# Designed miniproteins, single chains, continued (3), part 57

Each design is a single chain, and the fold is of that chain. pLDDT is the mean over its residues in the fold that is shown.

## One batch from the design tools (miniprotein)

Design m9964
Fold by ESMFold2-Fast:
Structure m9964 (fold): chain A 77 residues (1-77)
Amino acid sequence: SEAATQAALAQAAAEEARYREEKERLYKASGSEKFVKNLDKGAQDAKAQSPLQRAIGLGSVSGLAAMGYSSSLLENK
């Protein structure tokens, strides 16, 4: 599971890079408020796909990171 988590983290990083490319494309293609929400939604959706990324995102969302919970504890909880 720890080895699987490390592999998932590497894959999640690669996927985030791809989503950043899409954000740049939207940013260049559109100059209205709508593109801002599309960027935000896309980024959140990308993070939700990975268990480790979900735990990290969850921590940043609502003070879980401030509470000092580790990703592994959040995942197993």
Scores: mean pLDDT 54

Design m9965
Fold by ESMFold2-Fast:
Structure m9965 (fold): chain A 111 residues (1-111)
Amino acid sequence: SKKKLEELKKKSEERKKRVEELLEEARRHAEEGDTEGARRALEEAAREFSKLRYLSPEQVSKLISGFQDAEERAREGGLVLSPEESTRLAVMVTSGALRNIGDEIDSQLKS
């Protein structure tokens, strides 16, 4: 139903704010030289992002840019991700993005 979709969008917007907070936490840890704190915050942000539903393409794009900025700052702060860790992070972010693209296509086909 339309109401159920609106509820899902509202819950996703609240979860989006949690992802943004975790990306800010990752940047803060990186600035403080806490590479393990930055790693944990990035991984938690990616896990939360993978659960997001019904975000607009603009919202998804902003979150992807946020991940790229936080990862770059963490690397500048001395964080070294293994190939496995980098792949896992990329897969979680890509899966979240593709899920929201699928939600957008579904919404357009039903209207």
Scores: mean pLDDT 82

Design m9966
Fold by ESMFold2-Fast:
Structure m9966 (fold): chain A 78 residues (1-78)
Amino acid sequence: SGMAALKRKLHEAIFKGALDTENSKLSEDELKKIASEIPKYHKELKDAIKAGDEKKALDAAYKLGQANTASAKLSLKK
């Protein structure tokens, strides 16, 4: 179904964003800036899915993957 295909693409976009952030050498300040955008990207993803805008949904999913990984990296720096 179209919904199953979209879910797969969204998971792939989130994973790619996470991997790109994991492999990047970002400063703590850069990680904080990206992590602060998590609520914005959650809203953008939800709104895009509701609107049926696949391109915006994939863009938001990628950024959410980046931001969630940035937040996780900050949590590991005790």
Scores: mean pLDDT 85

Design m9967
Fold by ESMFold2-Fast:
Structure m9967 (fold): chain A 89 residues (1-89)
Amino acid sequence: SVEEKAEAFIAEAVEVLRSQPSLSEEQVERIEARLRAVRDEGLAEGKSLEEILTRMLMAVADTLDELGVPDADRQAIVARLAALRARFL
């Protein structure tokens, strides 16, 4: 289901985020919470998996910027998550 695939994406995305030396566990937890909120909103709106995962990538980029993560690290993290998204579609 869309719900199961979105949850699986969040689980793998969190593993990618935890592997980043530039991110603390607290920062990863904040990003995970935002991904779950995006999932819940997208599911409530009847959005496709592609739309939900796209919104999730935008939310990660925005949250990393809000957290003050350096631009080079933000770009690398977003690129890794974009590659992960491609495997789910």
Scores: mean pLDDT 88

Design m9968
Fold by ESMFold2-Fast:
Structure m9968 (fold): chain A 68 residues (1-68)
Amino acid sequence: MEEIEKEIEEYLEKLKKAETPKEQAIVITAGAIRIAGLQFENKVSDEEAKKISEEFLKRVEETLKEIE
């Protein structure tokens, strides 16, 4: 959980530094894949995985609104 939260924060910081919509899309996609991989490695339950993914997407949307 703590490692997943750290990865979420790192990808959100990369998203803030992305200057173009294409770069933003690449960062979001890479972050989503990395988080899914960590969920699989850590044997996270389907319910917990859904909650983590929803939290990541929510924070991505909030970050995009802040930088637009």
Scores: mean pLDDT 79

Design m9969
Fold by ESMFold2-Fast:
Structure m9969 (fold): chain A 55 residues (1-55)
Amino acid sequence: MKKAQESAERGAKLAKQSGLGPDGAGKMAKSLARDQGLDDKQQQYASDLAKKLVS
């Protein structure tokens, strides 16, 4: 849970800095969560949370 939230926050921050919208934030967060070794459910959670953070 904590790692998925951190991936979401980092993905949202990177997308915001790059001028990307919610879709970009979700993609970045999912990639970061995957790199952390999180399962598919946690990767999806990170993606969904990142989209909300930049919406």
Scores: mean pLDDT 81

Design m9970
Fold by ESMFold2-Fast:
Structure m9970 (fold): chain A 61 residues (1-61)
Amino acid sequence: SLSLQQERRKVLQEIADKLRDIGDKIQKGIDKGNEEAKKKGLTGEEKSKAVREGMREELGP
């Protein structure tokens, strides 16, 4: 029915919004990690660790 289709659309929109929020947090974490790595002159594994820590902080528990 039309009502069920409207309800489904609402749920899908909420899921899409949450996925966008997660994507934004990941990008912010990457940017923070890269900025930290640049400031400290980190390369290779150390830079990767800084990026991972940035993402972890933005995503949270």
Scores: mean pLDDT 83

Design m9971
Fold by ESMFold2-Fast:
Structure m9971 (fold): chain A 100 residues (1-100)
Amino acid sequence: MLSELAEVLGIPQSSISRMLREMDEVEQKQALNVLETLAKYVKGEISEERLEEMLRSWGFSEEEIEELLEAIKNKDGEKVLEFVRKVARIGAEKEKEVKE
């Protein structure tokens, strides 16, 4: 639920809702998956190593991963949402390639 994601990540629910409202259905699904994964990391349900592996598989560089981890630790919601937007876009683009 958006309220749980907002509380766990320290991001205003209104900011998450605004981002999702501007996205299509495919981008929204990808964005929610990313937010859920980040929330699991913050709750200690996944290790930092596992999160880093996921972020690398999503196309992030080592520097971008470090910036995202810093943003999460500092509760910099604006930077976290910027990374979520980027991943959602990449995920939607991959979906377009498989669209037959």
Scores: mean pLDDT 77

Design m9972
Fold by ESMFold2-Fast:
Order: C-alpha cells, then structure tokens, then sequence
Structure m9972 (fold): chain A 97 residues (1-97)
C-alpha cells in the first residue's frame, strides 16, 4: 500500500507528521527534559530515513496554514487510492488545525 505513494510525498507526509507530534509534545504536561528526549529521538529517526536537518527546519518554518494546505494537497492526491493513508491524512489535518 505505502509503495503506491511517491518517495517525495511519503517523505513530506513523515515530515508533516513529525512537526505535528513535536508541537503536541511541547503543549503536553511533560517536563522540559522529557520533551527534549522525545524530540531528539524523533530527529534521529528522520535522519535514518534520509531526511536532512535542513528539510526538517524548512517544514518547521512553514505556517500552520501552509502545513494544512500541503496536507490537503496530499489528501486530494491520494483520495480513494489508499484508504489507510486517506484516514491518516484526515487525522493529521485535524491535528494541524
């Protein structure tokens, strides 16, 4: 199923998901030390996938409106093709709003 997503779109989806998770961690009732540990682990996982620090910073610098637009574009592109990805994108859109 995931093989039907282009490498670039999958990478963008992973980056948008990472940024949304990082934002949730910063709003959670967690210690600053715990939040930093989780952020570091997420960054290391992205590096293992071949995602650079520059790409992470570029997506982090996007406004919530720009991130939402990218998620909506991905949803439209994969709508009716991959039900699991469609549901995942719908969930991420709600998280970014």
Amino acid sequence: ELSKISKEDLKLLILLHYVAEKKKLEKADLSKEKVEEYKKKLEEELKKLGISEEEIKEVEALSDEEKLKLLEELLEKYKGVLPGVERFLESLIEEVK
Scores: mean pLDDT 74

Design m9973
Fold by ESMFold2-Fast:
Structure m9973 (fold): chain A 86 residues (1-86)
Amino acid sequence: SKLEEEIKETASKLVEAIINNDEEEELKYAQKLFELISSSKEDKEKLLSIVREVVEEKTKDLPKEVQDKVYYKLKLLEDAIKLNAP
């Protein structure tokens, strides 16, 4: 779907921003990803599973320290999305 494609693209850009230590782009894409998932009528767990798949693909060959940083930041985003869910 268009939403799933946009989530994949936004998650990919968020991971790239985190890896590059680009705080401005990280905030931009984190906010966009939060809005896309929080405003959706789709199952949030399904959308979060798409985000997790993109993260795995983008980080699988990177050093563990970089992986841990990306996963830590995404856990904060995931928790924020879940706390905003009814």
Scores: mean pLDDT 85

Design m9974
Fold by ESMFold2-Fast:
Structure m9974 (fold): chain A 93 residues (1-93)
Amino acid sequence: SKYEELKQKIDELLDKIREAIENNDLEGVKQYAKEIFKIMEEAKKLPKEEVLDLARYIGDKLFELYDKATPEQRKILEEIEKKIGEIVNEIQK
């Protein structure tokens, strides 16, 4: 399914963000965040329930990453969280 495809891509990018955080690679975190934004735009085409499930999944993973992140890296994680919130608000209209 398209949902499973996008969730797999998101999971791979979140793993790359974790590795970039552990390696103090700010540019890597920024690059993978941009790729997540592209996938979230694609995800807006999914049924509402699948978009909400994906948003919750990403939010849970970001919460786990915050404790390991530097202040500069946390700002990028917050940008992903903001993008998720915007998408959730659009589909709940």
Scores: mean pLDDT 85

Design m9975
Fold by ESMFold2-Fast:
Structure m9975 (fold): chain A 112 residues (1-112)
Amino acid sequence: SELKKLVESLKDDKEKLLNFLSGSLAFALLTQDVERLEEIIELILEEAKKDPVAVSNAVIDTLEENFSYITKELIPPLLKLLDELEKLVSDDPELVKRINELKEKLLEKQKQ
C-alpha cells in the first residue's frame, strides 16, 4: 500500500512518523473511510510495539480531538485498536485509565 511505503520512508524519524500516523488517523476519521482506518490501525500497531507509550498517547490525543467525527461505523475498528494498545501499555495505569475512559465513550456513542 502507498501508506505502508510512506511509513517505511519515515522509520528513521520518530517525530515525523508519529505526526504522520496521527494525521493519517485524523484524516480517516474526517473522511469516514473505514478501509483506510483499518490500514492505518495496522501501521499504528506495528509502531506501537516499538514505542507503546508514545504511540498510545498520540492515538488517544488524536481520537479525543476528533471525537465528534467518529461515527458508529468507525467504532468497532477503533475499539480493537484501543484493546491492543491497552495490552501493550498494561504497566502504565494512567494510560490504561485514559484508554478505558475513551473505550467507554465510544461504546456509549455506539448505543446512540
Scores: mean pLDDT 88

Design m9976
Fold by ESMFold2-Fast:
Structure m9976 (fold): chain A 115 residues (1-115)
Amino acid sequence: MPSVAEQALHAVAAAYRAVYSSPRPLSDAEEEAVVARIAAELRALGASEENVRKIEAMVRAMLEAIRRFEAATIVTRLRVSADREAVVTVTLTPDAARPGTAEIDIEVEEVAVPA
């Protein structure tokens, strides 16, 4: 089973591919189809429902920022265990050379949380 960090990286990579494989900006229906597909893939990878919902929110925020041509930093905290979380930071920079896309950077840090 992939780690929580690998699940987050998979979701970001899948969203990136959907945006960059499209010859035009995604419609609302196409964005929801991408989110639903990623959620199904995460469940198949053994992700918890809590983490699936948080990653869905992260992907929706990414797609909204790309659609609006806005720079964004999205921070999501995913549960690894009762005392550990993965902090996922996605940084989006709009790509002026290709409207409807963004340069995406992802950082994942595992942190201890109070039990």
Scores: mean pLDDT 81

Design m9977
Fold by ESMFold2-Fast:
Structure m9977 (fold): chain A 72 residues (1-72)
Amino acid sequence: MSDEEIRKRIVDAAIEIEHEEGINAITIRKVAEKAGVSVGTVYHHFKDKKALMKEVVEREVEEGMELIKRGV
């Protein structure tokens, strides 16, 4: 699996945790467990929890902007 695929799995896991338990439930440990990677692997791709949360928010903003563009 490429670094890009691992990074995507980590962000996807964080978004799933947000949908299931809320944004405050997102922790590096839970994300690592859900993504099937080590905590060290998460830190390799994201400097800290804030960096991970930034990518989660950016993806959600992109999805929200697409809904606005579609006239909903």
Scores: mean pLDDT 75

Design m9978
Fold by ESMFold2-Fast:
Structure m9978 (fold): chain A 87 residues (1-87)
Amino acid sequence: MDLSPEQRAAVAPGTDALIREAEAGNADAFDRYAQAVADKLVELGVSPEKAGGTHARLELLGGEIMSNVARGDQAGAAKAAAEIRAV
């Protein structure tokens, strides 16, 4: 999904927090940050459909970070984190 530079900058603190919580294995906290990012995108004028797609993508990638960290796959975790930052 192509977010504007302004939309990306506005959600960067939330995506950074999501990555940190996923790396720490805090599932409940990363779920809350994923929802907060989606809610912020709707506030910025992103359609509910696009925001919902972004939410689903963040949940998937956050889960991938957590799974990769749990199995010691640092490269896989870093790849998933880079994909979150590219959202």
Scores: mean pLDDT 82

Design m9979
Fold by ESMFold2-Fast:
Structure m9979 (fold): chain A 61 residues (1-61)
Amino acid sequence: GSGNVTLKDGKYVATVKIGDAEASATGNDLAEGEKAMDEAVERALEKRRKLTLEKFKELFK
């Protein structure tokens, strides 16, 4: 996976990609930016898990 933190309009936006799953979170300062990255990672992992389960169910219809 890959991640990035960008400053936009005075806010820190964390974006994470894990395969086809992408998630973002926003923080108001540097400390909140670290929390935003953690939240983005958790969201991306959850999306990835759901995608994997859906594909698995298709195999066993």
Scores: mean pLDDT 75

Design m9980
Fold by ESMFold2-Fast:
Structure m9980 (fold): chain A 92 residues (1-92)
Amino acid sequence: STQVPEVTEEQANDIIEKSRELLKQKDELLKKQKELKEKGIKDSHYGIPGDKMISIMLEMLELLVDMVEKGVDPVEAVTEALRYLLEKIKAL
């Protein structure tokens, strides 16, 4: 029931490529999450705690790449990943 904006094939492929690059930096993102917890959250984007946002983003990126590797259509994969992200943000 969560509505997501329509994504073009070009936009979907760009998002997938950037998502793969971000996943290559997973260890660095996990280090940043740990630092935010140890030093206290000083910066929040849109009022969402940084450590929680990093967790949600990593889960979304892993879901997206997994769907693409399993042969899901790029537009469908990105749409499902965005739906996941929006549902997780709503639960915060």
Scores: mean pLDDT 74

Design m9981
Fold by ESMFold2-Fast:
Structure m9981 (fold): chain A 61 residues (1-61)
Amino acid sequence: SDEKAFESAKKYLIEKLGLPEEEAERLAEKIVKSELTDDEMIELSKKLSEKNKIEVPKPRP
């Protein structure tokens, strides 16, 4: 379960926030261990908000 939680968190951070794999691994470990600092949680929230503003490009003919 913990390993699956780690993998899910890591994929989420890479896919939704566009974090580098190494950074995503560190943050995913902290998330599953509940070791994130308040500053780290705030930073992740900011990155999520910025990513939600990015629209997918339109298909080209």
Scores: mean pLDDT 71

Design m9982
Fold by ESMFold2-Fast:
Structure m9982 (fold): chain A 81 residues (1-81)
Amino acid sequence: DEEEKEKLKEELDRIGTELAVLIGGEEAEKLIREIAESLGVDPGETGKEAIENAVKAGLEVARKLKEKLEEYVRKVREEQK
């Protein structure tokens, strides 16, 4: 469903931005690409391309990427407190 894909893309873009604030843009892009690749997705050259390719691959893949990124954000936030 295109509506669900757009929502997931928007959520993933927001998480990517939050990661960039927490760990730096370059490290955030590297992490997003590495996780996407681990899920069988073409990571592309940027975090945005990795997110777009994950959403294009399917809703389940995009949800797995989101779950892994949210877990990482939670861990980073806990370590910084």
Scores: mean pLDDT 83

Design m9983
Fold by ESMFold2-Fast:
Structure m9983 (fold): chain A 90 residues (1-90)
Amino acid sequence: MTPVEKGLEALRILGRKYREARAAGDTAVVQALSDAITEFSELMAKATPEEVEEALRKFIERLRQRAAQSTDPAVQAALDEVIAELEKIL
């Protein structure tokens, strides 16, 4: 998988988790994933193709910080699942 393909796969994972949260009606998880998608887009916009893997590592660290700062167990679980899937493609 190329660095660009890893970035696209990360976006697909985030989009899938967002749709699942929306279908479940979990507003807190939907908001957390929406914020994560925004942050991912900002990191990717600043990255060259060769920097995508480094940007993904920075994004995973930001997700860990968001999970640690959340008091909502559902948000923590959803972010931890995204982190686990992103680490598999990195």
Scores: mean pLDDT 85

Design m9984
Fold by ESMFold2-Fast:
Structure m9984 (fold): chain A 70 residues (1-70)
Amino acid sequence: SAEEFIRSYLKKSSWNEEEKEKLILLLKTVFGDDLARIEAFLKSFDTDGDGYLDDKEAEALYEALVSKFL
């Protein structure tokens, strides 16, 4: 699912469950269940390509979503 995919990217982040749920909801609001678009967007912030977002990458992604789509 889109939620499971997003959660896997956030596995290494120090973000708590509330912060992760907010990001998941925001991504699903913007992209729905379009896994290809969600994956492309997440990968654009995964600068080392390891399949995980660190705290800085996750924060940058959140800010980009708010600024561009909300």
Scores: mean pLDDT 80

Design m9985
Fold by ESMFold2-Fast:
Structure m9985 (fold): chain A 102 residues (1-102)
Amino acid sequence: EIPTTLEEAIELADKHLEEYKKTGNPEHLRKALEVFRDSPNPGVKLLALSVRYYITVEFYVKNPEAVEKVLPLIEEVLGDQFPLFYEEEARKIAEKILEAVK
């Protein structure tokens, strides 16, 4: 059940995100996030951090008051320590999650 490769993890997470998009059921989002959390692959862990960053940034952009307080701190504290590896894949996953939350 837990994918060991980056590609398998992305495919399995995407399957859960498609169900989340169709149903709005947060259990599917939870399953997608668990794929990233529980994978032993270090690339998947880096991808998960990047996805979380994009979701947090995009979500806070919808609330300018929160952005003024949080985004500068996130950028200052995490900066280059917060990996934005697999940017294109992470952005697509974050966009899909954000569309379903809406």
Scores: mean pLDDT 66

Design m9986
Fold by ESMFold2-Fast:
Structure m9986 (fold): chain A 67 residues (1-67)
Amino acid sequence: AREEAIKLLQEQGMSRESAEKALEVVIDMIRQGKEEQALQLLLRNGLSEETANRIIELAKKVLKEEE
């Protein structure tokens, strides 16, 4: 899940370091119950709705697997 999300963000033009930081921000927002805000943040950064929703689902899976 984590590596899949990082690779997907890298395919959108992010470096590995930027992808890891972006994923941690999204995970933290979801942990705080701010899933809609996390989705909007990804969309505002130029991700398609399909890709943004995929990142949200992968971030939720990371939280479930690491707790």
Scores: mean pLDDT 80

Design m9987
Fold by ESMFold2-Fast:
Structure m9987 (fold): chain A 79 residues (1-79)
Amino acid sequence: AEAALRRLRQTLENAIKAAKKGSVEGAYNLVKTAVDEALRAGVPREEIASLLRQAANEAKKAGITKLAEYLQSLADELS
């Protein structure tokens, strides 16, 4: 679980960076794949939701509103 949690954190950081470069669709795909992989690896839903909410706040502060809304929506679905 710890390795999967680290991979999820890294992918969320990469998704925000991709969105900042203009690849919002690419960021959505990275997030969706990483969440699916973390769930399959047995990461608790509450931990995934917490990381998604943290990433949503970071995306919002960076002005990437669409990614922030997407991340928040996924977190709410897991809660």
Scores: mean pLDDT 84

Design m9988
Fold by ESMFold2-Fast:
Structure m9988 (fold): chain A 73 residues (1-73)
Amino acid sequence: MSKEFNEAAAKLTEELGGEEGLLRAVAERAGLPLATVATPGEDMDPEVLLRAFVALLELAGQPEAAAALREAY
């Protein structure tokens, strides 16, 4: 991941009260169960994983990266 994304994700994690808060916010935005986002399985549908990453990028203030990820699929 880019340095800018890593910094934005770290800041977002702190603002949301840590990793657990971040995972909840991603799950809510992506419309996914918290358990799916917190412990992704090896057999996870790539579309589900994509939605979680797009939600994370949008929450981190990276809409261009989110759009690029959607276009890659």
Scores: mean pLDDT 70

Design m9989
Fold by ESMFold2-Fast:
Structure m9989 (fold): chain A 84 residues (1-84)
Amino acid sequence: MEKLEKLLKELLELEKNNIVLSPLEEIKLLAEILGIEYDEQAVKDALAGKRTPAALKEFEKIGEIIQKLKEIYEEKEREREEEE
């Protein structure tokens, strides 16, 4: 949870400063905050629609991160409903 809280704080700071991140910058930020190894070239290749083994592997890692974020957001929403 602590790594996700740091990610949310970073995103809020970017929003307050009116900074819009590209998909590459978002992926880089996620990898950095969550401590996940990031291959910039493989991610670029994946975003360009190339289906290399390296690009597919990076997309799987990102998919797992997104799934975990979704689960945590659902838990946060449940907590919010209980507080109401």
Scores: mean pLDDT 65

Design m9990
Fold by ESMFold2-Fast:
Structure m9990 (fold): chain A 82 residues (1-82)
Amino acid sequence: MDEELVEKAALLARELIARAVSEEEGERVGEEFREAALAALEGDEEARRRAEELAREVEALAATLSREQRLEALERARERFA
């Protein structure tokens, strides 16, 4: 379940950043978050800090989006996970 949660969170981060900045940046941030979060699950404290930093950056950028854009990002992330 932890790996599934990481994958879903990474895909959501990707879609939020894609709408706030660009699709290429969303792909980069999503993958960086996924790698850091997976390493954090294996006990890497540095990776855990990195994942937390990336999550805060994603939250800050997502706050600049409209409610409609955030809902679209969530739906698109669910499609990519399936």
Scores: mean pLDDT 84

Design m9991
Fold by ESMFold2-Fast:
Structure m9991 (fold): chain A 89 residues (1-89)
Amino acid sequence: SLEERVERLLAEFREELKKIPGLTDEQIDEIVELVRKGVEEALATGDRAPLDRARQEILDLLKKNGVSEEAILRVRETLARLQAELDAL
C-alpha cells in the first residue's frame, strides 16, 4: 500500500539520519515526526507546501540547537533524497 511504502521510506530516512555525526536520538525522533506530519498533510491535500514547511522547521530547529553546519548540510541532503523518493510515489 501507499502507507507501507511511506513507512519504509521514513524508516530508511531515520537510518540515514543516524549516520550523521552530531545528531542526538531526540533530534532524530523530532525530525522524523515533523516529516511524518508533513507527509500526512501533503497526501491529504495533494500539496507539497506541508513538506516544505516541515523541512524549514527542521532546519530552524537544528540551527537553534547549535548543530554543526556540516551536520545540517547532511540533513538537507538526506531530506532532498527523501523528497525525491516521495515524489516518485
Scores: mean pLDDT 87

Design m9992
Fold by ESMFold2-Fast:
Structure m9992 (fold): chain A 98 residues (1-98)
Amino acid sequence: SEKIKEIEKLGKENQEKIESLEGEKFEELLKTYGGVSQEEIDKLKEAAKNHDVETVEKLLKEFAKKLEKLPSEEAKILAKILEALIYQHKLFQEELAK
């Protein structure tokens, strides 16, 4: 669909930023710019390890909301990347369910 193509394009355009947020770098950026605690990061890791998609999405949405409220440009960019990833994942899941 048109909406899926637009979201995929947004994801590709932000791919370099997304790649820079992978793994340990992503965790450090969330702690540094988002005020996310180690305990919250550990909870995200545990949910991801257990393939608990709903908990992962919930935590990422909570982190994005925290980042969006901060005056930092880096925090706002991280929030937009997280929002885009959540929307892409949701649309992909909805398309697979058809």
Scores: mean pLDDT 63

Design m9993
Fold by ESMFold2-Fast:
Structure m9993 (fold): chain A 87 residues (1-87)
Amino acid sequence: SVEEARKAAEAGDPQGAYEATLRAVKEGHDPLEVARAAAESAIKAGNTDAMSAAMRGPALGGYTPEEVVRGAKLGGASSKPIAAPVA
């Protein structure tokens, strides 16, 4: 489900985010909508690895990762800037 993809992305689980995104798409959800929701959750949580995993090509059903990132940033990142210092 879309909720599973969001939870995995928020938790910083790249493999789980990817698998949950694929499952939601197989359940009939729009690939762009699912990947965008997962990417938005990952961006809000600062989990860039989970964001990248959720946006892997096969999960997107023909959309590019760049299109998904644009959608996620418009929906999520515009509300609060994410500045994660790298240690």
Scores: mean pLDDT 62

Design m9994
Fold by ESMFold2-Fast:
Structure m9994 (fold): chain A 74 residues (1-74)
Amino acid sequence: GLQQMQAALDNTEQAAQKLIDQSTDPGIKLGAEVELGLGRIAAGVGKATGDYEFGVEMLNKIAKRIENGDVVKL
């Protein structure tokens, strides 16, 4: 439910901050910020629609991309 989605968002924020802190490349830092922004949008959609399963699924996919360093290149 909502608590699981909040936990998934918290995990995504922690993963993004870790990548930002560990990287010296401004493109990677920006990519991590963009992925986190997409995660916050997914959480917002989940809250607005009550589709917490969608929110958790999207946040988990985003967190995996961040954790693997596979961030969107702007």
Scores: mean pLDDT 84

Design m9995
Fold by ESMFold2-Fast:
Parts: sequence; C-alpha cells; structure tokens
Structure m9995 (fold): chain A 89 residues (1-89)
Amino acid sequence: ADAYIKKAVELARQTALLASQHPDPQQQQAGLQAAELVMKAAYYARAGDTEKAREAIEKARSLLPQLDPDLQALVEEGIAAAEEAVRAV
C-alpha cells in the first residue's frame, strides 16, 4: 500500500513539474488539475477513503483526452499507482 501511495505522489509531482513548464496554457491547466487529482487519490487511499479515491481517479481519467502524450503518459502511470493503492486498502 505505502509503496503505491509514494509512487502515485511522485508521479503527481512529476506531472505538475512538466505541466508548469508547458508553453501551452491549456496544457498547463489540464496537467496541473490531473496532478492534483492523482495526489488527492493517493491521499484518500492512504486515509482508507476508497470511494473518494476512486472519484478522484475517474476525474483524472476524464482529463486524459485533453493532455498531450507526455503528460498523458505520466497521468496514466499515476492513475495506475493510485488504483493499486486503493486495492491494497
């Protein structure tokens, strides 16, 4: 559980860093929102709130079509780590 939470948090931080450096303001906004949602999913999984964690995961997933390939790849990995954290609760 803890390893997946740490991985999701790390991927959320990497997503936020990449998004903050993106030249497109729309990609910056969408990427930062996705990073926030992956971070919230990890936080809720750590707290044992699997329902809120799943809600955050689904919101992050809904942003994937708006993201360029590099941001999409990081967010998909973050979602996968958060889903594993939820399963480990």
Scores: mean pLDDT 86

Design m9996
Fold by ESMFold2-Fast:
Structure m9996 (fold): chain A 71 residues (1-71)
Amino acid sequence: MEELEKLIEESGLNFTEEAKKLLIEFSKGDKEKLKRVLKELKRYALQNQLSVIEEEHVKYVIENFETGLPL
């Protein structure tokens, strides 16, 4: 999924291999969903001053994204 990997790279965030894999698996074939999750992850990382996004961070953001939590 080259396009999905490119979107992750373009986010400007550093991901662990597990975090990147989870994002690709979760959003496989859905670029819009991935873009929305990446935007939320970028905001989350900035607000929490994260230098690296780990799998647990991705899980947390995805859960909040799916529950329709307002931003």
Scores: mean pLDDT 74

Design m9997
Fold by ESMFold2-Fast:
Structure m9997 (fold): chain A 84 residues (1-84)
Amino acid sequence: SNEELIAKNQELFEKSTSPMLKVNSLLDIAEAYLKMGKEEKARELLREFLENGSEEELEALNFMLEHFPDSLSPELLELIREVL
């Protein structure tokens, strides 16, 4: 379920020391929220990450956006563009 996916990725985000793994978990949570029709929750999550993320985590997000934009849904990519 989307709820189980969110819970698992939230745990991975909190416990992981890898910037790339944290970014992948964050993006999976945001995608799950969008699939649930909870766009404001996805937006809040992304804003909090941009405000509180480390330099390495923000670089990992930028790397994914630059090199693998097609790995993200068009809806998530547009939402990220809005909050940047």
Scores: mean pLDDT 85

